# Ledger of designs, part 45: designed miniproteins, single chains, continued (2)

Each design is a single chain, and the fold is of that chain. pLDDT is the mean over its residues in the fold that is shown.

## One batch from the design tools (miniprotein)

Design m5543
Fold by ESMFold2-Fast:
Structure m5543 (fold): chain A 73 residues (1-73)
Amino acid sequence: SDKAKNIEQGVDLLDGTVTYLSWQAKNGAVTPEQVRQAADNAIRDAKKLGAPEEKIEEFRKQVEKIIEELKKK
């Protein structure tokens, strides 16, 4: 169904965003502020696609770990 496809796209967007931001953070190519901005945009778009709250919360925790790692440098 279209709803199932939209949910899958929302979850895929969150997973892809985490992978991308983690890679950029390891390369020193992104700031904590940029990570938060990209994460907020991904959450907004994933929610519009119907991504479940559990996946959004998991994503938020992964984003905070990326930010903590950036602050240790």
Scores: mean pLDDT 87

Design m5544
Fold by ESMFold2-Fast:
Structure m5544 (fold): chain A 59 residues (1-59)
Amino acid sequence: MEEEEKKLKERRKQTREKMDEFGAKYSKLAKEKGVEEARKQMMADFQKQIAEAARKEAE
């Protein structure tokens, strides 16, 4: 149970790091291809992440 708390704390840290990285990537993409394309890429990434996680576990 207390291990759950520690894992959540680590996940929060990782999520924050990913958010920062994602923000930088999104910003750069928006500058290169425009905001709309950046949004499309962002949404595709979310969908891909979900599908990839499920696929990896299934395999």
Scores: mean pLDDT 72

Design m5545
Fold by ESMFold2-Fast:
Structure m5545 (fold): chain A 98 residues (1-98)
Amino acid sequence: SLTVEISAPESVEAGKPLTVTVKVTSDKKGATFVVSVTAINTETGELVGSGVAVVKSGEEVTFTLSGFKAGKTYRIVATARNLETGETASASKEVKVT
């Protein structure tokens, strides 16, 4: 199985960066994954930030995203793709801007 976990604060202050940590866990020993993160305004669909990294199973990667607007809610989506098999998994978390 493939599991993606997002760790991020529940809120961020407008104009401040948001730190997002993504952990990828797979039952396939030695698997390598591309992890992508996007932050999307839930009302407008505006893409505020994105990042990409390569990780091995059991590792975590940290992204810093910015451009969050006061009074809005953003959906943070993390997707991991196995580079050898093409298997994917995703997780999402909502963050409110104060």
Scores: mean pLDDT 85

Design m5546
Fold by ESMFold2-Fast:
Structure m5546 (fold): chain A 71 residues (1-71)
Amino acid sequence: MILPAGTRIEKDGLVYTLVRDVELIEDDQGYFGLAPLRVEDAETGEDLGEKMALVEVHPDGTITVTPLEPL
């Protein structure tokens, strides 16, 4: 599965945007991969920089992001 550049995921008042197309690996629980994401505050639009995160697409189509380091 490929998630296109510009895919946006909102979590905990932050917006994560894929900076490039990312190929996700399929496993028994859906799709997953490590991706560089641009992070911004959802309310103010403040740019918080790029972070590496775990991106998961669940069987129901829900996309989740888990940052690998604290924000």
Scores: mean pLDDT 79

Design m5547
Fold by ESMFold2-Fast:
Structure m5547 (fold): chain A 90 residues (1-90)
Amino acid sequence: DEEREFLELEAEALRYLLSQNPALTPEEIEEAAELVRRGDFEGARKVIKEALIRAGFSEEKAEEIAENLLDTARYIARGQLRARRLEELK
């Protein structure tokens, strides 16, 4: 299932990106990644946003950062899926 494969790649990319952010605990990182794996992007955004607000970001800035992190994870996952499909054509 390509959708499940894509969600797994997006969850792994997000886990990596969040591990570079000191505002999130390991537990919050895993929760956000698991939510993405299930297709719950709104839940993942909320977890990331609440962690950033706790770290001192404004609600508006936290929402912007959370959106950018999810968009970046999706971009990475799309590239990885494209590379895999190109390999399968050989």
Scores: mean pLDDT 85

Design m5548
Fold by ESMFold2-Fast:
Structure m5548 (fold): chain A 55 residues (1-55)
Amino acid sequence: SLTDLLQDYRDRLDREVDAVVARARAQGWSEDELEAALLAVVDRLNDELRRRVAA
């Protein structure tokens, strides 16, 4: 269902954002590097959600 797809999206987003932020903090990333990495996560997960909704 769409509700299950949205829950999976939220769970993956939360997990991957936490991982990216932790890595950025550990490696001393700039704000620009962190922003680029977060946008890449959002774009990928949005593309996956769009494909699954369209199927």
Scores: mean pLDDT 86

Design m5549
Fold by ESMFold2-Fast:
Structure m5549 (fold): chain A 98 residues (1-98)
Amino acid sequence: EEAERLRRLAEEAIEEVRRATEEAIRLGEEGGELLLDTGMRVVRRLEEADPEVGARARRGLGLGYAAWLRLSPEEGLRKMGEIFIESIREATEEAIRR
């Protein structure tokens, strides 16, 4: 099922972002580049599976990046990861229901 494949890809992406967020927090101020790089790879992978899910993930990554620039390093990195993960989750569920 295409829906099951998309769900699995999204679950893998969410776990990858979660791990990258934890590592980024450990690295501190330089962690933002790691999280952005990981996010861009995740966005490209999701776009290959579903262009609309990828586009929404890209917007989520951008919103998360903007939040990181305004907040303290640790708080900003957590927020960036949370926003990006939620965008992936919401877009994937919407695509599956479509």
Scores: mean pLDDT 84

Design m5550
Fold by ESMFold2-Fast:
Structure m5550 (fold): chain A 76 residues (1-76)
Amino acid sequence: SIEEEARKLAEGAAAMLAAGVPAEAVVTLVAQQLHDLFGVPREEARRAAEEAVAALQAGDVERAVKILTETMRRAA
């Protein structure tokens, strides 16, 4: 499902942040995956990735999953 794919992206991003990967790099990777794999327009993918990574930095995985899910659904 779209939500399961969004959850995998959010959990992967959270793991990268926990491993010390800079937030800017994580945003770039998430935005690239949203664009390349899910057809999200580049600017929308970047904004969604920034918002989702900010949620992950605040410790809110469920908010990040919701942001990514809604973004992917709009592209479908």
Scores: mean pLDDT 89

Design m5551
Fold by ESMFold2-Fast:
Structure m5551 (fold): chain A 74 residues (1-74)
Amino acid sequence: DFWEEVDRAVAILNVVTPLVAEGWRRAAQAAIDGIEANLPLEEMKERVRQAARDEGGDPELAERYVEKAYETLK
């Protein structure tokens, strides 16, 4: 329970950090909201892709950041 919460915090850091570095604040917010709401990974990836696209970012790269962060949880 507690360590699963820590793992989620690490996942947030791992996905939010590169998205913020790219300047994709909407994509970063979508990732935070999705993780906190415990959305299924595929729904979260789609929301992050859409947010990145809407703010002129790279939706494929944003999706890869989410995938990479979640690989550390398994």
Scores: mean pLDDT 78

Design m5552
Fold by ESMFold2-Fast:
Structure m5552 (fold): chain A 76 residues (1-76)
Amino acid sequence: SSSELERLERNREIGREVVDDLVIGMAKNFGLDEKLLKEYEEAKRKGDEEKYEELLRKLQDLVEQKIIEELRKLSE
């Protein structure tokens, strides 16, 4: 558990793609904003690093909000 988390953190530092894949995967699984996902893919394809990082952050925030919402529904 903690060792896997440490490995994920190392991969985040040397290969950010693992964290990106997790965020994008969760966004797709939650059915979040397809337009934002498309804009992210276009920015990444164009090599607009600042833009795709901005869009990735927005997707991360949406994923976090969705998790909070689902946890709220489970809290009694």
Scores: mean pLDDT 73

Design m5553
Fold by ESMFold2-Fast:
Structure m5553 (fold): chain A 93 residues (1-93)
Amino acid sequence: VTLEPVYKLSEEERKTIAEIVEKAFKKLKETEITEENKEEVIQEAVAAADEAAKKAGLSPEARLVTVNLTSAVALLVAAGKYEEAEKLIEEVK
């Protein structure tokens, strides 16, 4: 996620993005991610985050940030990098 789009978003949008991605992060930590299911788990998490962003009425820019951040967090969780994923979520607030 680039910082420039995040800086242009409202504080309320950034908070909503963080809440959506935190929910995805918690679900991903509860999911057994293997080499065989990694792609499917990541795609499902991203799709769920995109739908949550749409339902929350986020702008197209905020929705794109939500998708990109969820994808990055999912990849970090799949790699066992939980601390890095948590830090990435904290930076969007």
Scores: mean pLDDT 80

Design m5554
Fold by ESMFold2-Fast:
Structure m5554 (fold): chain A 92 residues (1-92)
Amino acid sequence: MVAAAQAALDEEFARRREELEAAVAAGDEKAALEIALEIYERVLERFPENLKLQAMVYKAKAELAKLAGDEKKAAEYEAKAKEALEKAKEKA
């Protein structure tokens, strides 16, 4: 991941930290994942070619689909996340 994208992620997580920590402390896995997904999607809008961010977005969507009982969508998003991560390794 390029330094600029990582800095943007760090800023967004810092901005949403109390909200994310509250969701985790409450055991609200869905709320925690929705917050993480919003952060990843916001940063991905600024860095659309960042394969690691694409993978993070797909992984969060997969976990949300799994919580909703949609195993097929979860598997599809998980596969897309893995593809993005493998492409990121090839570029490194």
Scores: mean pLDDT 81

Design m5555
Fold by ESMFold2-Fast:
Structure m5555 (fold): chain A 61 residues (1-61)
Amino acid sequence: SEKEKLLEIINNSKKTIYVLDRMGNPIKFIPGKTKLEDIERAIEAVGSVEKLKKIIERQLS
């Protein structure tokens, strides 16, 4: 699935990624420690998997 691909990219990266949840709290994507639940929570926060993908791509570029 697209979520599993994003999870693999994050966990194999060397950089921590940050996304804000609905309450303004940071969701931390730490390489090797990120779980599918974190991805799903972030999708709800940003509105779509496509928007989350763009945030991740920008932070890893």
Scores: mean pLDDT 81

Design m5556
Fold by ESMFold2-Fast:
Structure m5556 (fold): chain A 61 residues (1-61)
Amino acid sequence: GPAGEKGAAGAEKAGSRAGGLAAGQGMFDDGDYVSAEAIRRGALETGTGAGAAAEGRKASA
């Protein structure tokens, strides 16, 4: 329902950021090089997600 849609938009942004941080932490076990790339990618996606979220809110009246 509409209440779920409102929460979903915020949860998607928060979940994406939390997932990125967790992924970076896990990648340390696999290798430092891969870990650094994963962390950078997660941070980049978080920044990109902020813009996408703004567009989503505009479209979701």
Scores: mean pLDDT 48

Design m5557
Fold by ESMFold2-Fast:
Structure m5557 (fold): chain A 82 residues (1-82)
Amino acid sequence: MEGVDLETGEKIEGIPVDVGEVAAEIAKAAREAGIKVNSLKELENLRDEALQRAAAGLPLDALDQRVVALLEELGEEARRRR
């Protein structure tokens, strides 16, 4: 992941087979948190929508906050392993 910025999200979405196990784990964690998603791509779409609303100065819903926090925690865990 070092040296890759905005491209990281596109690569994850573009090659879902390479993140299949990660996507399943994220979807399971999201379902346990009460978030209705079936894939990493759906979760990333919800995060992107939440970030767009925040950038526009709109308040984030509890769901949006959970999606952002979940993906940040998973990103931090991945960084710890590298």
Scores: mean pLDDT 57

Design m5558
Fold by ESMFold2-Fast:
Structure m5558 (fold): chain A 73 residues (1-73)
Amino acid sequence: AASDQLFQSIKNAWDVVCKVLKTSPAPDFFLKQIAAKLSTLDEKKFVNVAIELLSDEATSLADINKILVEKCS
């Protein structure tokens, strides 16, 4: 379905972000929190978070953490 294709595209882009974060000196607990939050989000919240994370505004760990806190709380 079209929604499945969009989700997969966003997930693939999110995987790129996760690979970038793994090459940075990011704390291990932060990466685990990102993975856990994404796995527990409903589809709509996950898509919204992923879109925000792919924006030019979400280029730093602080920006990514802020988005996750605001969207997952």
Scores: mean pLDDT 54

Design m5559
Fold by ESMFold2-Fast:
Structure m5559 (fold): chain A 61 residues (1-61)
Amino acid sequence: SAEIEAVLAEAERRLAANADDPEAADRIVKETMARLAELGRRANDPAAFEAALARLGEMAR
C-alpha cells in the first residue's frame, strides 16, 4: 500500500512535469502500470492495486 501510494505520487509529479509532452506521458503511464502490476502481486492488496490503476487512468486523462 505505501509503495503503491509512492508510485502514484511519483507518476502524478512526472505527468504534471510532462504535461506538454504526450510521448513522455505515454511512457510514464506504461512504466507506472508495469510498476503497479509488480507491486500488486507483492503487496497482497488487490483492492489497493485496482484503485491505483483507476487513479492512474484519471491522471492520464
Scores: mean pLDDT 78

Design m5560
Fold by ESMFold2-Fast:
Structure m5560 (fold): chain A 89 residues (1-89)
Amino acid sequence: MLEEEYEKMLKELEELYEKWLKNSPEEDKELIELYKEAALKAIELLIEAKRKGTPEEKLEEEMKKIQEELEKKVEELYKEKGLTLPERV
Protein backbone atom coordinates (compact mmCIF):
# COMPACT_ATOMS: atom_id res chain seq x y z
CA MET A 1 0.00 0.00 0.00
CA LEU A 2 2.80 2.50 0.80
CA GLU A 3 4.41 1.75 -2.60
CA GLU A 4 1.05 2.49 -4.29
CA GLU A 5 0.81 5.82 -2.44
CA TYR A 6 4.27 6.89 -3.68
CA GLU A 7 3.45 5.73 -7.23
CA LYS A 8 0.29 7.86 -7.07
CA MET A 9 2.34 10.86 -5.90
CA LEU A 10 4.78 10.35 -8.80
CA LYS A 11 1.94 10.22 -11.36
CA GLU A 12 0.18 13.27 -9.90
CA LEU A 13 3.45 15.22 -9.86
CA GLU A 14 4.25 14.22 -13.47
CA GLU A 15 0.74 15.23 -14.62
CA LEU A 16 0.99 18.56 -12.75
CA TYR A 17 4.35 19.45 -14.35
CA GLU A 18 3.20 18.30 -17.82
CA LYS A 19 0.18 20.62 -17.51
CA TRP A 20 2.44 23.52 -16.49
CA LEU A 21 4.82 22.76 -19.38
CA LYS A 22 1.94 22.87 -21.90
CA ASN A 23 0.74 26.25 -20.55
CA SER A 24 4.23 27.81 -20.37
CA PRO A 25 6.24 29.59 -23.08
CA GLU A 26 9.22 27.69 -24.56
CA GLU A 27 11.67 29.87 -22.58
CA ASP A 28 10.22 28.67 -19.25
CA LYS A 29 9.91 24.98 -20.24
CA GLU A 30 13.59 24.18 -19.60
CA LEU A 31 13.36 25.64 -16.07
CA ILE A 32 10.12 23.76 -15.32
CA GLU A 33 11.71 20.51 -16.60
CA LEU A 34 14.63 20.99 -14.16
CA TYR A 35 12.21 21.42 -11.24
CA LYS A 36 10.20 18.39 -12.41
CA GLU A 37 13.36 16.23 -12.56
CA ALA A 38 14.40 17.27 -9.03
CA ALA A 39 10.90 16.65 -7.62
CA LEU A 40 10.72 13.18 -9.21
CA LYS A 41 14.20 12.32 -7.86
CA ALA A 42 13.12 13.43 -4.38
CA ILE A 43 10.05 11.15 -4.41
CA GLU A 44 12.11 8.24 -5.79
CA LEU A 45 14.59 8.82 -2.95
CA LEU A 46 11.73 8.71 -0.40
CA ILE A 47 10.50 5.39 -1.88
CA GLU A 48 14.02 3.90 -1.79
CA ALA A 49 14.61 5.18 1.76
CA LYS A 50 11.39 3.54 2.95
CA ARG A 51 12.33 0.26 1.21
CA LYS A 52 15.88 0.20 2.65
CA GLY A 53 15.06 1.68 6.06
CA THR A 54 17.44 4.60 5.44
CA PRO A 55 18.16 6.68 8.60
CA GLU A 56 16.64 10.18 8.66
CA GLU A 57 20.12 11.79 8.72
CA LYS A 58 21.18 10.05 5.48
CA LEU A 59 17.83 10.81 3.85
CA GLU A 60 18.29 14.52 4.69
CA GLU A 61 21.82 14.46 3.20
CA GLU A 62 20.56 12.86 -0.04
CA MET A 63 17.66 15.32 -0.26
CA LYS A 64 20.15 18.18 0.19
CA LYS A 65 22.24 16.80 -2.71
CA ILE A 66 19.14 16.82 -4.97
CA GLN A 67 18.49 20.45 -3.97
CA GLU A 68 22.14 21.43 -4.60
CA GLU A 69 22.12 19.71 -8.02
CA LEU A 70 18.91 21.57 -8.93
CA GLU A 71 20.45 24.89 -7.86
CA LYS A 72 23.57 24.23 -9.98
CA LYS A 73 21.48 23.30 -13.05
CA VAL A 74 19.27 26.39 -12.65
CA GLU A 75 22.40 28.58 -12.30
CA GLU A 76 23.93 27.02 -15.45
CA LEU A 77 20.68 27.52 -17.41
CA TYR A 78 20.55 31.18 -16.32
CA LYS A 79 24.20 31.71 -17.34
CA GLU A 80 23.55 30.11 -20.76
CA LYS A 81 20.64 32.54 -21.27
CA GLY A 82 22.76 35.47 -20.04
CA LEU A 83 20.32 36.19 -17.18
CA THR A 84 23.02 36.23 -14.46
CA LEU A 85 25.68 38.03 -16.51
CA PRO A 86 25.97 41.71 -15.44
CA GLU A 87 25.85 43.93 -18.55
CA ARG A 88 26.41 47.09 -16.51
CA VAL A 89 28.59 48.02 -13.54
Scores: mean pLDDT 73

Design m5561
Fold by ESMFold2-Fast:
Formats: structure tokens, C-alpha cells, sequence
Structure m5561 (fold): chain A 99 residues (1-99)
């Protein structure tokens, strides 16, 4: 029963990960609308950063969002978003090493 329960929990977690990835794809749609409206690079970076915070529990979804931002909003916005994500992860690792 313990192995069967672990397998079922793993499958349910995989389904949740799929939902997070679907949310990242939905964010990509919003990024396309920003391109169509011609929003500023600074506003685009701010919105992507806030979206990354919502995905903080899933590193793959965060990376997927950064890649989508680069594809839809251009390399400069994508690089800024990736740098913001990497700085946040480095700060978290540094804090863990100190604790």
C-alpha cells in the first residue's frame, strides 16, 4: 500500500506540474498581447517578474516563462528576465549556505 500510495501521489504531482506549465503557456499568450500593444521594455520586464513570482514553486515553469518572454518580447526583455531569475536563485542559495 505504501508503494501504491507513493505512485499515486507522484502521478498527482505530475498533473499539478502540467497545470503550472499550462499557466506558463497562458502567460505566453499575455506576452503576445503586450507585443501587439507595444508596451515598454521596462513594463514588460516588470510584468514578467511578477509572473515569475507566481511560479516560484516550479523552476521549469519559470524557465519556460523566461524563454517565452524572449521569444515574444525580444532578446533584451528575455535577458533581463533571466538575469532577475538567476539573481533570485543565487540569493536563495547564498542564504541557504549561511543558514
Amino acid sequence: SAEEKAEEEAKERQDREKQVNDAAKAAAKSLREMVNKGVSKEEAIERVTKALEALRYDEEAQLGLVNAAEGFLGKEVGEAAREALEKAREAAREEEARA
Scores: mean pLDDT 72

Design m5562
Fold by ESMFold2-Fast:
Structure m5562 (fold): chain A 56 residues (1-56)
Amino acid sequence: AEAAAKEGVAAALAAKTAEEAFNAGTRGVIDTASAGGSQAQVDAVAAAGKEAAERA
C-alpha cells in the first residue's frame, strides 16, 4: 500500500505532459486502493497527479 502510493507519486512527478501526469496519478490511486492503502495515501497520490498535471 505505502509502496504503491510512493510509486504513484514518483510516476506523476516524472511525467513530462499533463496527460501522463493525470494517467500516472489515476493508476496510482487505483493501485494504492487495491493494495488496501489508507484514504490519506490515496489522497496523496491523487493530489500529486493533479499538481503535476497542472504544472505540465
Scores: mean pLDDT 75

Design m5563
Fold by ESMFold2-Fast:
Structure m5563 (fold): chain A 101 residues (1-101)
Amino acid sequence: NPEVVEILREAGFNDEEIKLFFEALENGDTPTIEELLARFTPEQLADLAILLRSGIFLLRVMEHGTEEERKRVAEASEPEIKEMIENRWKYREQVEQHRNR
């Protein structure tokens, strides 16, 4: 995913941190993902939510993003993204369940 890698580099990630990011996503390592989310701007989080189809990134944009970033994600023409927006509360449950285990 070259577009994802470019966003990570723009956020100041080195090659080892990029590797950690993808490993955390593949393993569902929610605590590591949540820590890494703090390194991104709301615009970068919106782009990552769309490109990765990530409910955790989508939830972060919807809760802490600007009105413009939320609109950007909502206007994505992809049916998957629209379904994720409608069901974003389920990703909150997944994050909280992982933190409590």
Scores: mean pLDDT 71

Design m5564
Fold by ESMFold2-Fast:
Structure m5564 (fold): chain A 100 residues (1-100)
Amino acid sequence: SLLEEVRRRLEKLIEEIESLLPYLSPDAQKEVKELIKEIRELVKQGSPDALLRAIEKLKEILKILEEEYTKTQPDKEGVKNRFELLRRELERLEALIRAG
């Protein structure tokens, strides 16, 4: 189902974000880990409202990642393009939930 596909995509995005945790400051790692914990509980609930709340929290994580990566100044062009793609994916998933 469409909702099942949304859950799978959110789980994949969470795994991708977790792979980036070692590259963040300790304080940012702690904040992102707490958000991931909340997101996982919302994804388990699996209602449209819970999934929309999970997407909002994932958008918050992307903002934290973008701010932290901007401070460390890794390859800015590649990083910006990756965060834009992730943001677009979240916007698409949000639209799918709202339409269904």
Scores: mean pLDDT 81

Design m5565
Fold by ESMFold2-Fast:
Structure m5565 (fold): chain A 64 residues (1-64)
Amino acid sequence: MTKEEIAEEVRALVDAGLSKEQAAKRVARKGLAAGVPKEEIIEAIAEALGLSKETARKIVDAAL
């Protein structure tokens, strides 16, 4: 799973009606299970959803 795939899935879930937080948590769990480095997941989510890296990190940590 790539950083681009994480960004694409997060946007697709928001477009499907999930909140940014719900979409980010779901994709973060999937990315972590696929062995993607936590920092890459945080960066991809922050960029895809227009969040700060700090906010994205808190959401990813809450997904664990």
Scores: mean pLDDT 83

Design m5566
Fold by ESMFold2-Fast:
Structure m5566 (fold): chain A 66 residues (1-66)
Amino acid sequence: MKRAEEATAVGKAAQAIIAKDYETALKILKEKLGLSDEEAEKEVERLQKAIAQGRAAGEERRRQLA
């Protein structure tokens, strides 16, 4: 199933970005999603922004609960 495989690949790429292993993230996006180098770099940038926003929201939520 294309969507499940795509979601798994994006999740693994996001974990690599969190670990600051951008080479692994790019490799996963290229090999699993068939993205070009340029498309993979754009997706990494998009995932970095999404991770930063999610982390900021989680931090804000923890401050509200404290």
Scores: mean pLDDT 73

Design m5567
Fold by ESMFold2-Fast:
Structure m5567 (fold): chain A 80 residues (1-80)
Amino acid sequence: SLLEKAIEEIKKAKSAQDVLDIANRFLAEAVREGLTPEQIRELANKIIEEIKKLPLSDEEKQRVIDSINAAVKAIERMMA
């Protein structure tokens, strides 16, 4: 599934920028596949839970999470 692939890639990420690039790519793919705003939000939430487990600083995690949430809000606005 798209979620399983996203989680696998997030677990292998080496930097905060890699995590953000991976998350943005999978969110864009979810939009292309026609996922609903609710399904895209759920995908983002599962990605965020995996990010919280990574050996990144709390500040790096928060910046990445904030960026992902902003991206989801932008997608939700475009789909409204």
Scores: mean pLDDT 88

Design m5568
Fold by ESMFold2-Fast:
Structure m5568 (fold): chain A 84 residues (1-84)
Amino acid sequence: IITKEEEKEKVEVEGVEILLIKELSKSKEALSALEVLNYLKENPDKVVFTTEEKAVILAIKAGVKYILAKSPEEARELAEKYLK
């Protein structure tokens, strides 16, 4: 899941990685767009769940599958269903 720092707790799912983007988060743990792009290129079998169109663009550039959710809660539910 790729999200904002403010929404991190709403998208926490066991076994799912959470990435924060610097453009959407001021956290020191947030990754630049280039760092996210490189991470996705190194993990092409993963699926990106996100509410953020900027994260969708990075997924497309990396050639990875993505699902655009309308809310953080929906992103969490879709990720949980994908794991089962």
Scores: mean pLDDT 68

Design m5569
Fold by ESMFold2-Fast:
Structure m5569 (fold): chain A 74 residues (1-74)
Amino acid sequence: SKEDITKQLLKQVDDAVKVAEKAAREGNIRAMEVVEDQMKFVVDQIEKVGSKKDVEKAKKKLKKIEEIRKKAEG
């Protein structure tokens, strides 16, 4: 169902935040960029199948990944 797909995609975004945090601790900027790019694609998929609330949740998590990367680059 769309609900099951959305739930799986939201879990991927949550897991990606943890991957980005680990990459930041390790100074692996390239890994963070890859995660950010992958999550932009996942957010686009959520926009097709998820509710407005799900999209907002996913976009907030993507912004958090972007902020983690920016902080690690500084």
Scores: mean pLDDT 86

Design m5570
Fold by ESMFold2-Fast:
Structure m5570 (fold): chain A 70 residues (1-70)
Amino acid sequence: MKTFTVEAEVKTESEKLTVLGSDGQLSNATTARKGEKAKATLTGVDNIEKAILTSREEGVVEEKDVTTSS
């Protein structure tokens, strides 16, 4: 098992970052403000499948595949 930490730059006033593991596990959602990096951690998975940034006003702002190992 590994712990993965994903960071994403927040582009709107407030965004929520959630990370999906390759096994279907979701991280806890992390909220950050514009100009900050949202940071989400997922433990006990082999890989990260994708990271999703969601703003309250705009919905999904960014969705990207992430393959990291640490």
Scores: mean pLDDT 71

Design m5571
Fold by ESMFold2-Fast:
Structure m5571 (fold): chain A 77 residues (1-77)
Amino acid sequence: DEKRKEFEKQLYESLVAGLLAAGVPREEAEERARRMTEGLFNEDTELIKELWGTEVSAEELKKKIEELLKEIEELLK
């Protein structure tokens, strides 16, 4: 579905932006965002925690993901 691909792209781009804001280099941010996007669609919460690391707390990561998912849901309406 085109909407799912758009959702995955928006989630990936938002995660890259978040990692860049946290000071992660672009290449590393893109790799981490890709794996986090895959983890979210496969419900792998351990992978998400490992990829985000100590640069952002689990609480901050959860809030950021919730905000990004909310924005993406609004875009898909």
Scores: mean pLDDT 64

Design m5572
Fold by ESMFold2-Fast:
Structure m5572 (fold): chain A 94 residues (1-94)
Amino acid sequence: MEHIDQGIAAFSAGDYATARAHFEKALAEGEKNGNKELIGRAYLLLGAVYLFQGKIDEAKEYFEKALEIGKEIGDKAIIVDAKNGLNLIEQMFG
């Protein structure tokens, strides 16, 4: 959770590079500990960072990964947020 909170603070400040680094660390922590909820949240947040950096293909991949994890663990919030991210990309760029 520490890396998620630090990443969100950086993201809110417009520091997308620092936000990305913290979310990548949160993803690594989730993978190390088998914490699928943290993995799903980290994928979702990485999708948002890439989207704001204009890296649309990477954003789409991370939202798709977040959706897959969300469906696997039955996390409705991750599913909804991932679908919203994918829909936003489709509406703006598809």
Scores: mean pLDDT 86

Design m5573
Fold by ESMFold2-Fast:
Structure m5573 (fold): chain A 69 residues (1-69)
Amino acid sequence: GAAAERQRRLAELAERLRAFARGMAEKVRAAGGRATLEEVSEHVFRLTIEHAGERTETVLSAEEVDAAL
């Protein structure tokens, strides 16, 4: 049903967000920075970046991204 299709779509979107965040973390580390990726709840990730003494925290939610599309 529609609910099952939505859950599948959110799971696929979450996988894409995780892959994107991993790529960003890898690039930050290659540039001499620090990056940590954490799954804080279902389909919600926290990416923490530390570079040149500055700390940035970004929360990525599959549900919020889906709602914005």
Scores: mean pLDDT 81

Design m5574
Fold by ESMFold2-Fast:
Structure m5574 (fold): chain A 117 residues (1-117)
Amino acid sequence: DYIEELEKLFEEVLKEAEDTANRLHLSPEARQALIELVKLVGEAALEIVRENPDDPNARLKARTLLEEVKAFVRELQFGGDARAMADRLLSVLEEAGVPQEKLDAIRAAADRFLAAL
């Protein structure tokens, strides 16, 4: 089941975010914002594929969003530019057609994370 594969990938990204927050000794506020960001992106990705689970374009968009947030978390471990990475993630979400209300929530979580970093 492709949705189960994406749910597993989402769980792996959430675990990597928790491990990254612990490794970087992030403040409670930064950790909470990072986990919220990952959850919001993962839910947006899963909603895309749940709407049309057999559409190869929906499958590709959902996987792309999960891989992009995974890359965001991994680049944080190696001292990447967090603002530039967040801007790239938001651009990918916009191109995937994520609704404005969800984009605003994700942007708010990213801004809270960057402010607490």
Scores: mean pLDDT 87

Design m5575
Fold by ESMFold2-Fast:
Structure m5575 (fold): chain A 74 residues (1-74)
Amino acid sequence: MVEVTVEEYDSETAYERMAEMAGVPLEVLRKEGDIGKLVVTTTLTEDGVLTVTEEIYSKKDELLARTQRVSRLP
């Protein structure tokens, strides 16, 4: 079985996460003012493989950044 969870976070959380992913100061990203939201998709397979995909979208719903982590539970 595969479990999929999708969670959406506000622009403030998206700014913080973009700063971490891109290695850019948060203040620089805030001045540009383009970031709208963070979407986190978590997929858990029957084999206990956890995949977390983080996608940052602009206020115009354009994909700006994507990162993916794969780990085994627990």
Scores: mean pLDDT 79

Design m5576
Fold by ESMFold2-Fast:
Structure m5576 (fold): chain A 58 residues (1-58)
Amino acid sequence: AQYQELADKLRAEGDVVLAVAVELRYLKSLPADAPAEAVKAVGEDVSGYLAQAEEAAK
């Protein structure tokens, strides 16, 4: 929700690296017993942002 909105705004402004940092901070805020589905979803989102940043760097 709020973290995703912030990440989306940063990505739209071209700050893809900072958007990834926001998503990682959200992942870090999840409890140790967080369901694997939630952790995987955030991981996939971060991987997508990283791939986008690598494409932009080419």
Scores: mean pLDDT 67

Design m5577
Fold by ESMFold2-Fast:
Structure m5577 (fold): chain A 67 residues (1-67)
Amino acid sequence: SAEEERLRRGLEGLERGIAEATSRAMALTNLHGAKELRRLAEELGDEELARRAQEAYDRASTVVASL
């Protein structure tokens, strides 16, 4: 669906942002984004996107803790 495609593109951008984060402000923005995309993936019932969003959330959390 168009909603799944938008979520997938959002996750692609978020995953790139998490890898490129160099400041605490960037890391916190990514964490908030990951939380929102995880919620949307769960609401859509797409198990693969939900797992991917959860992985992004976990990575973002680790980056925040390291900065």
Scores: mean pLDDT 84

Design m5578
Fold by ESMFold2-Fast:
Structure m5578 (fold): chain A 90 residues (1-90)
Amino acid sequence: SDFELALEALLRAATEAGAELTPEQLAAAERLERLYERGDPAHREEIERILEEVERVMREQMLKIGEEKLKEGKASEEALKTLEEIKKKL
C-alpha cells in the first residue's frame, strides 16, 4: 500500500515534469493495480519486485526529463522537489 502510493506519486511527478510514461512503465503500473485488486497476500512479493523495477526506471527517466525541463525553465515546483528527492536516493 505505502509502496503503491509512492509509485503513484513518482508516476504523477514524471507526468508533471512533461515525461510521458513508457509502455513498460504503464504495463508495470497496470499489473500492480491488478495484483492489489486481487487482495492476495501471495502477490505482495511480486508487487514489491515490480515496484522496485519501475521505481529505478522512473528515477532515471525523471532525472533526464527534469534536467531538460530545467534547461527550458519549464519544470513545475512539484517536479523540482521530486528531482531533489531522486538525487538524494541515487
Scores: mean pLDDT 61

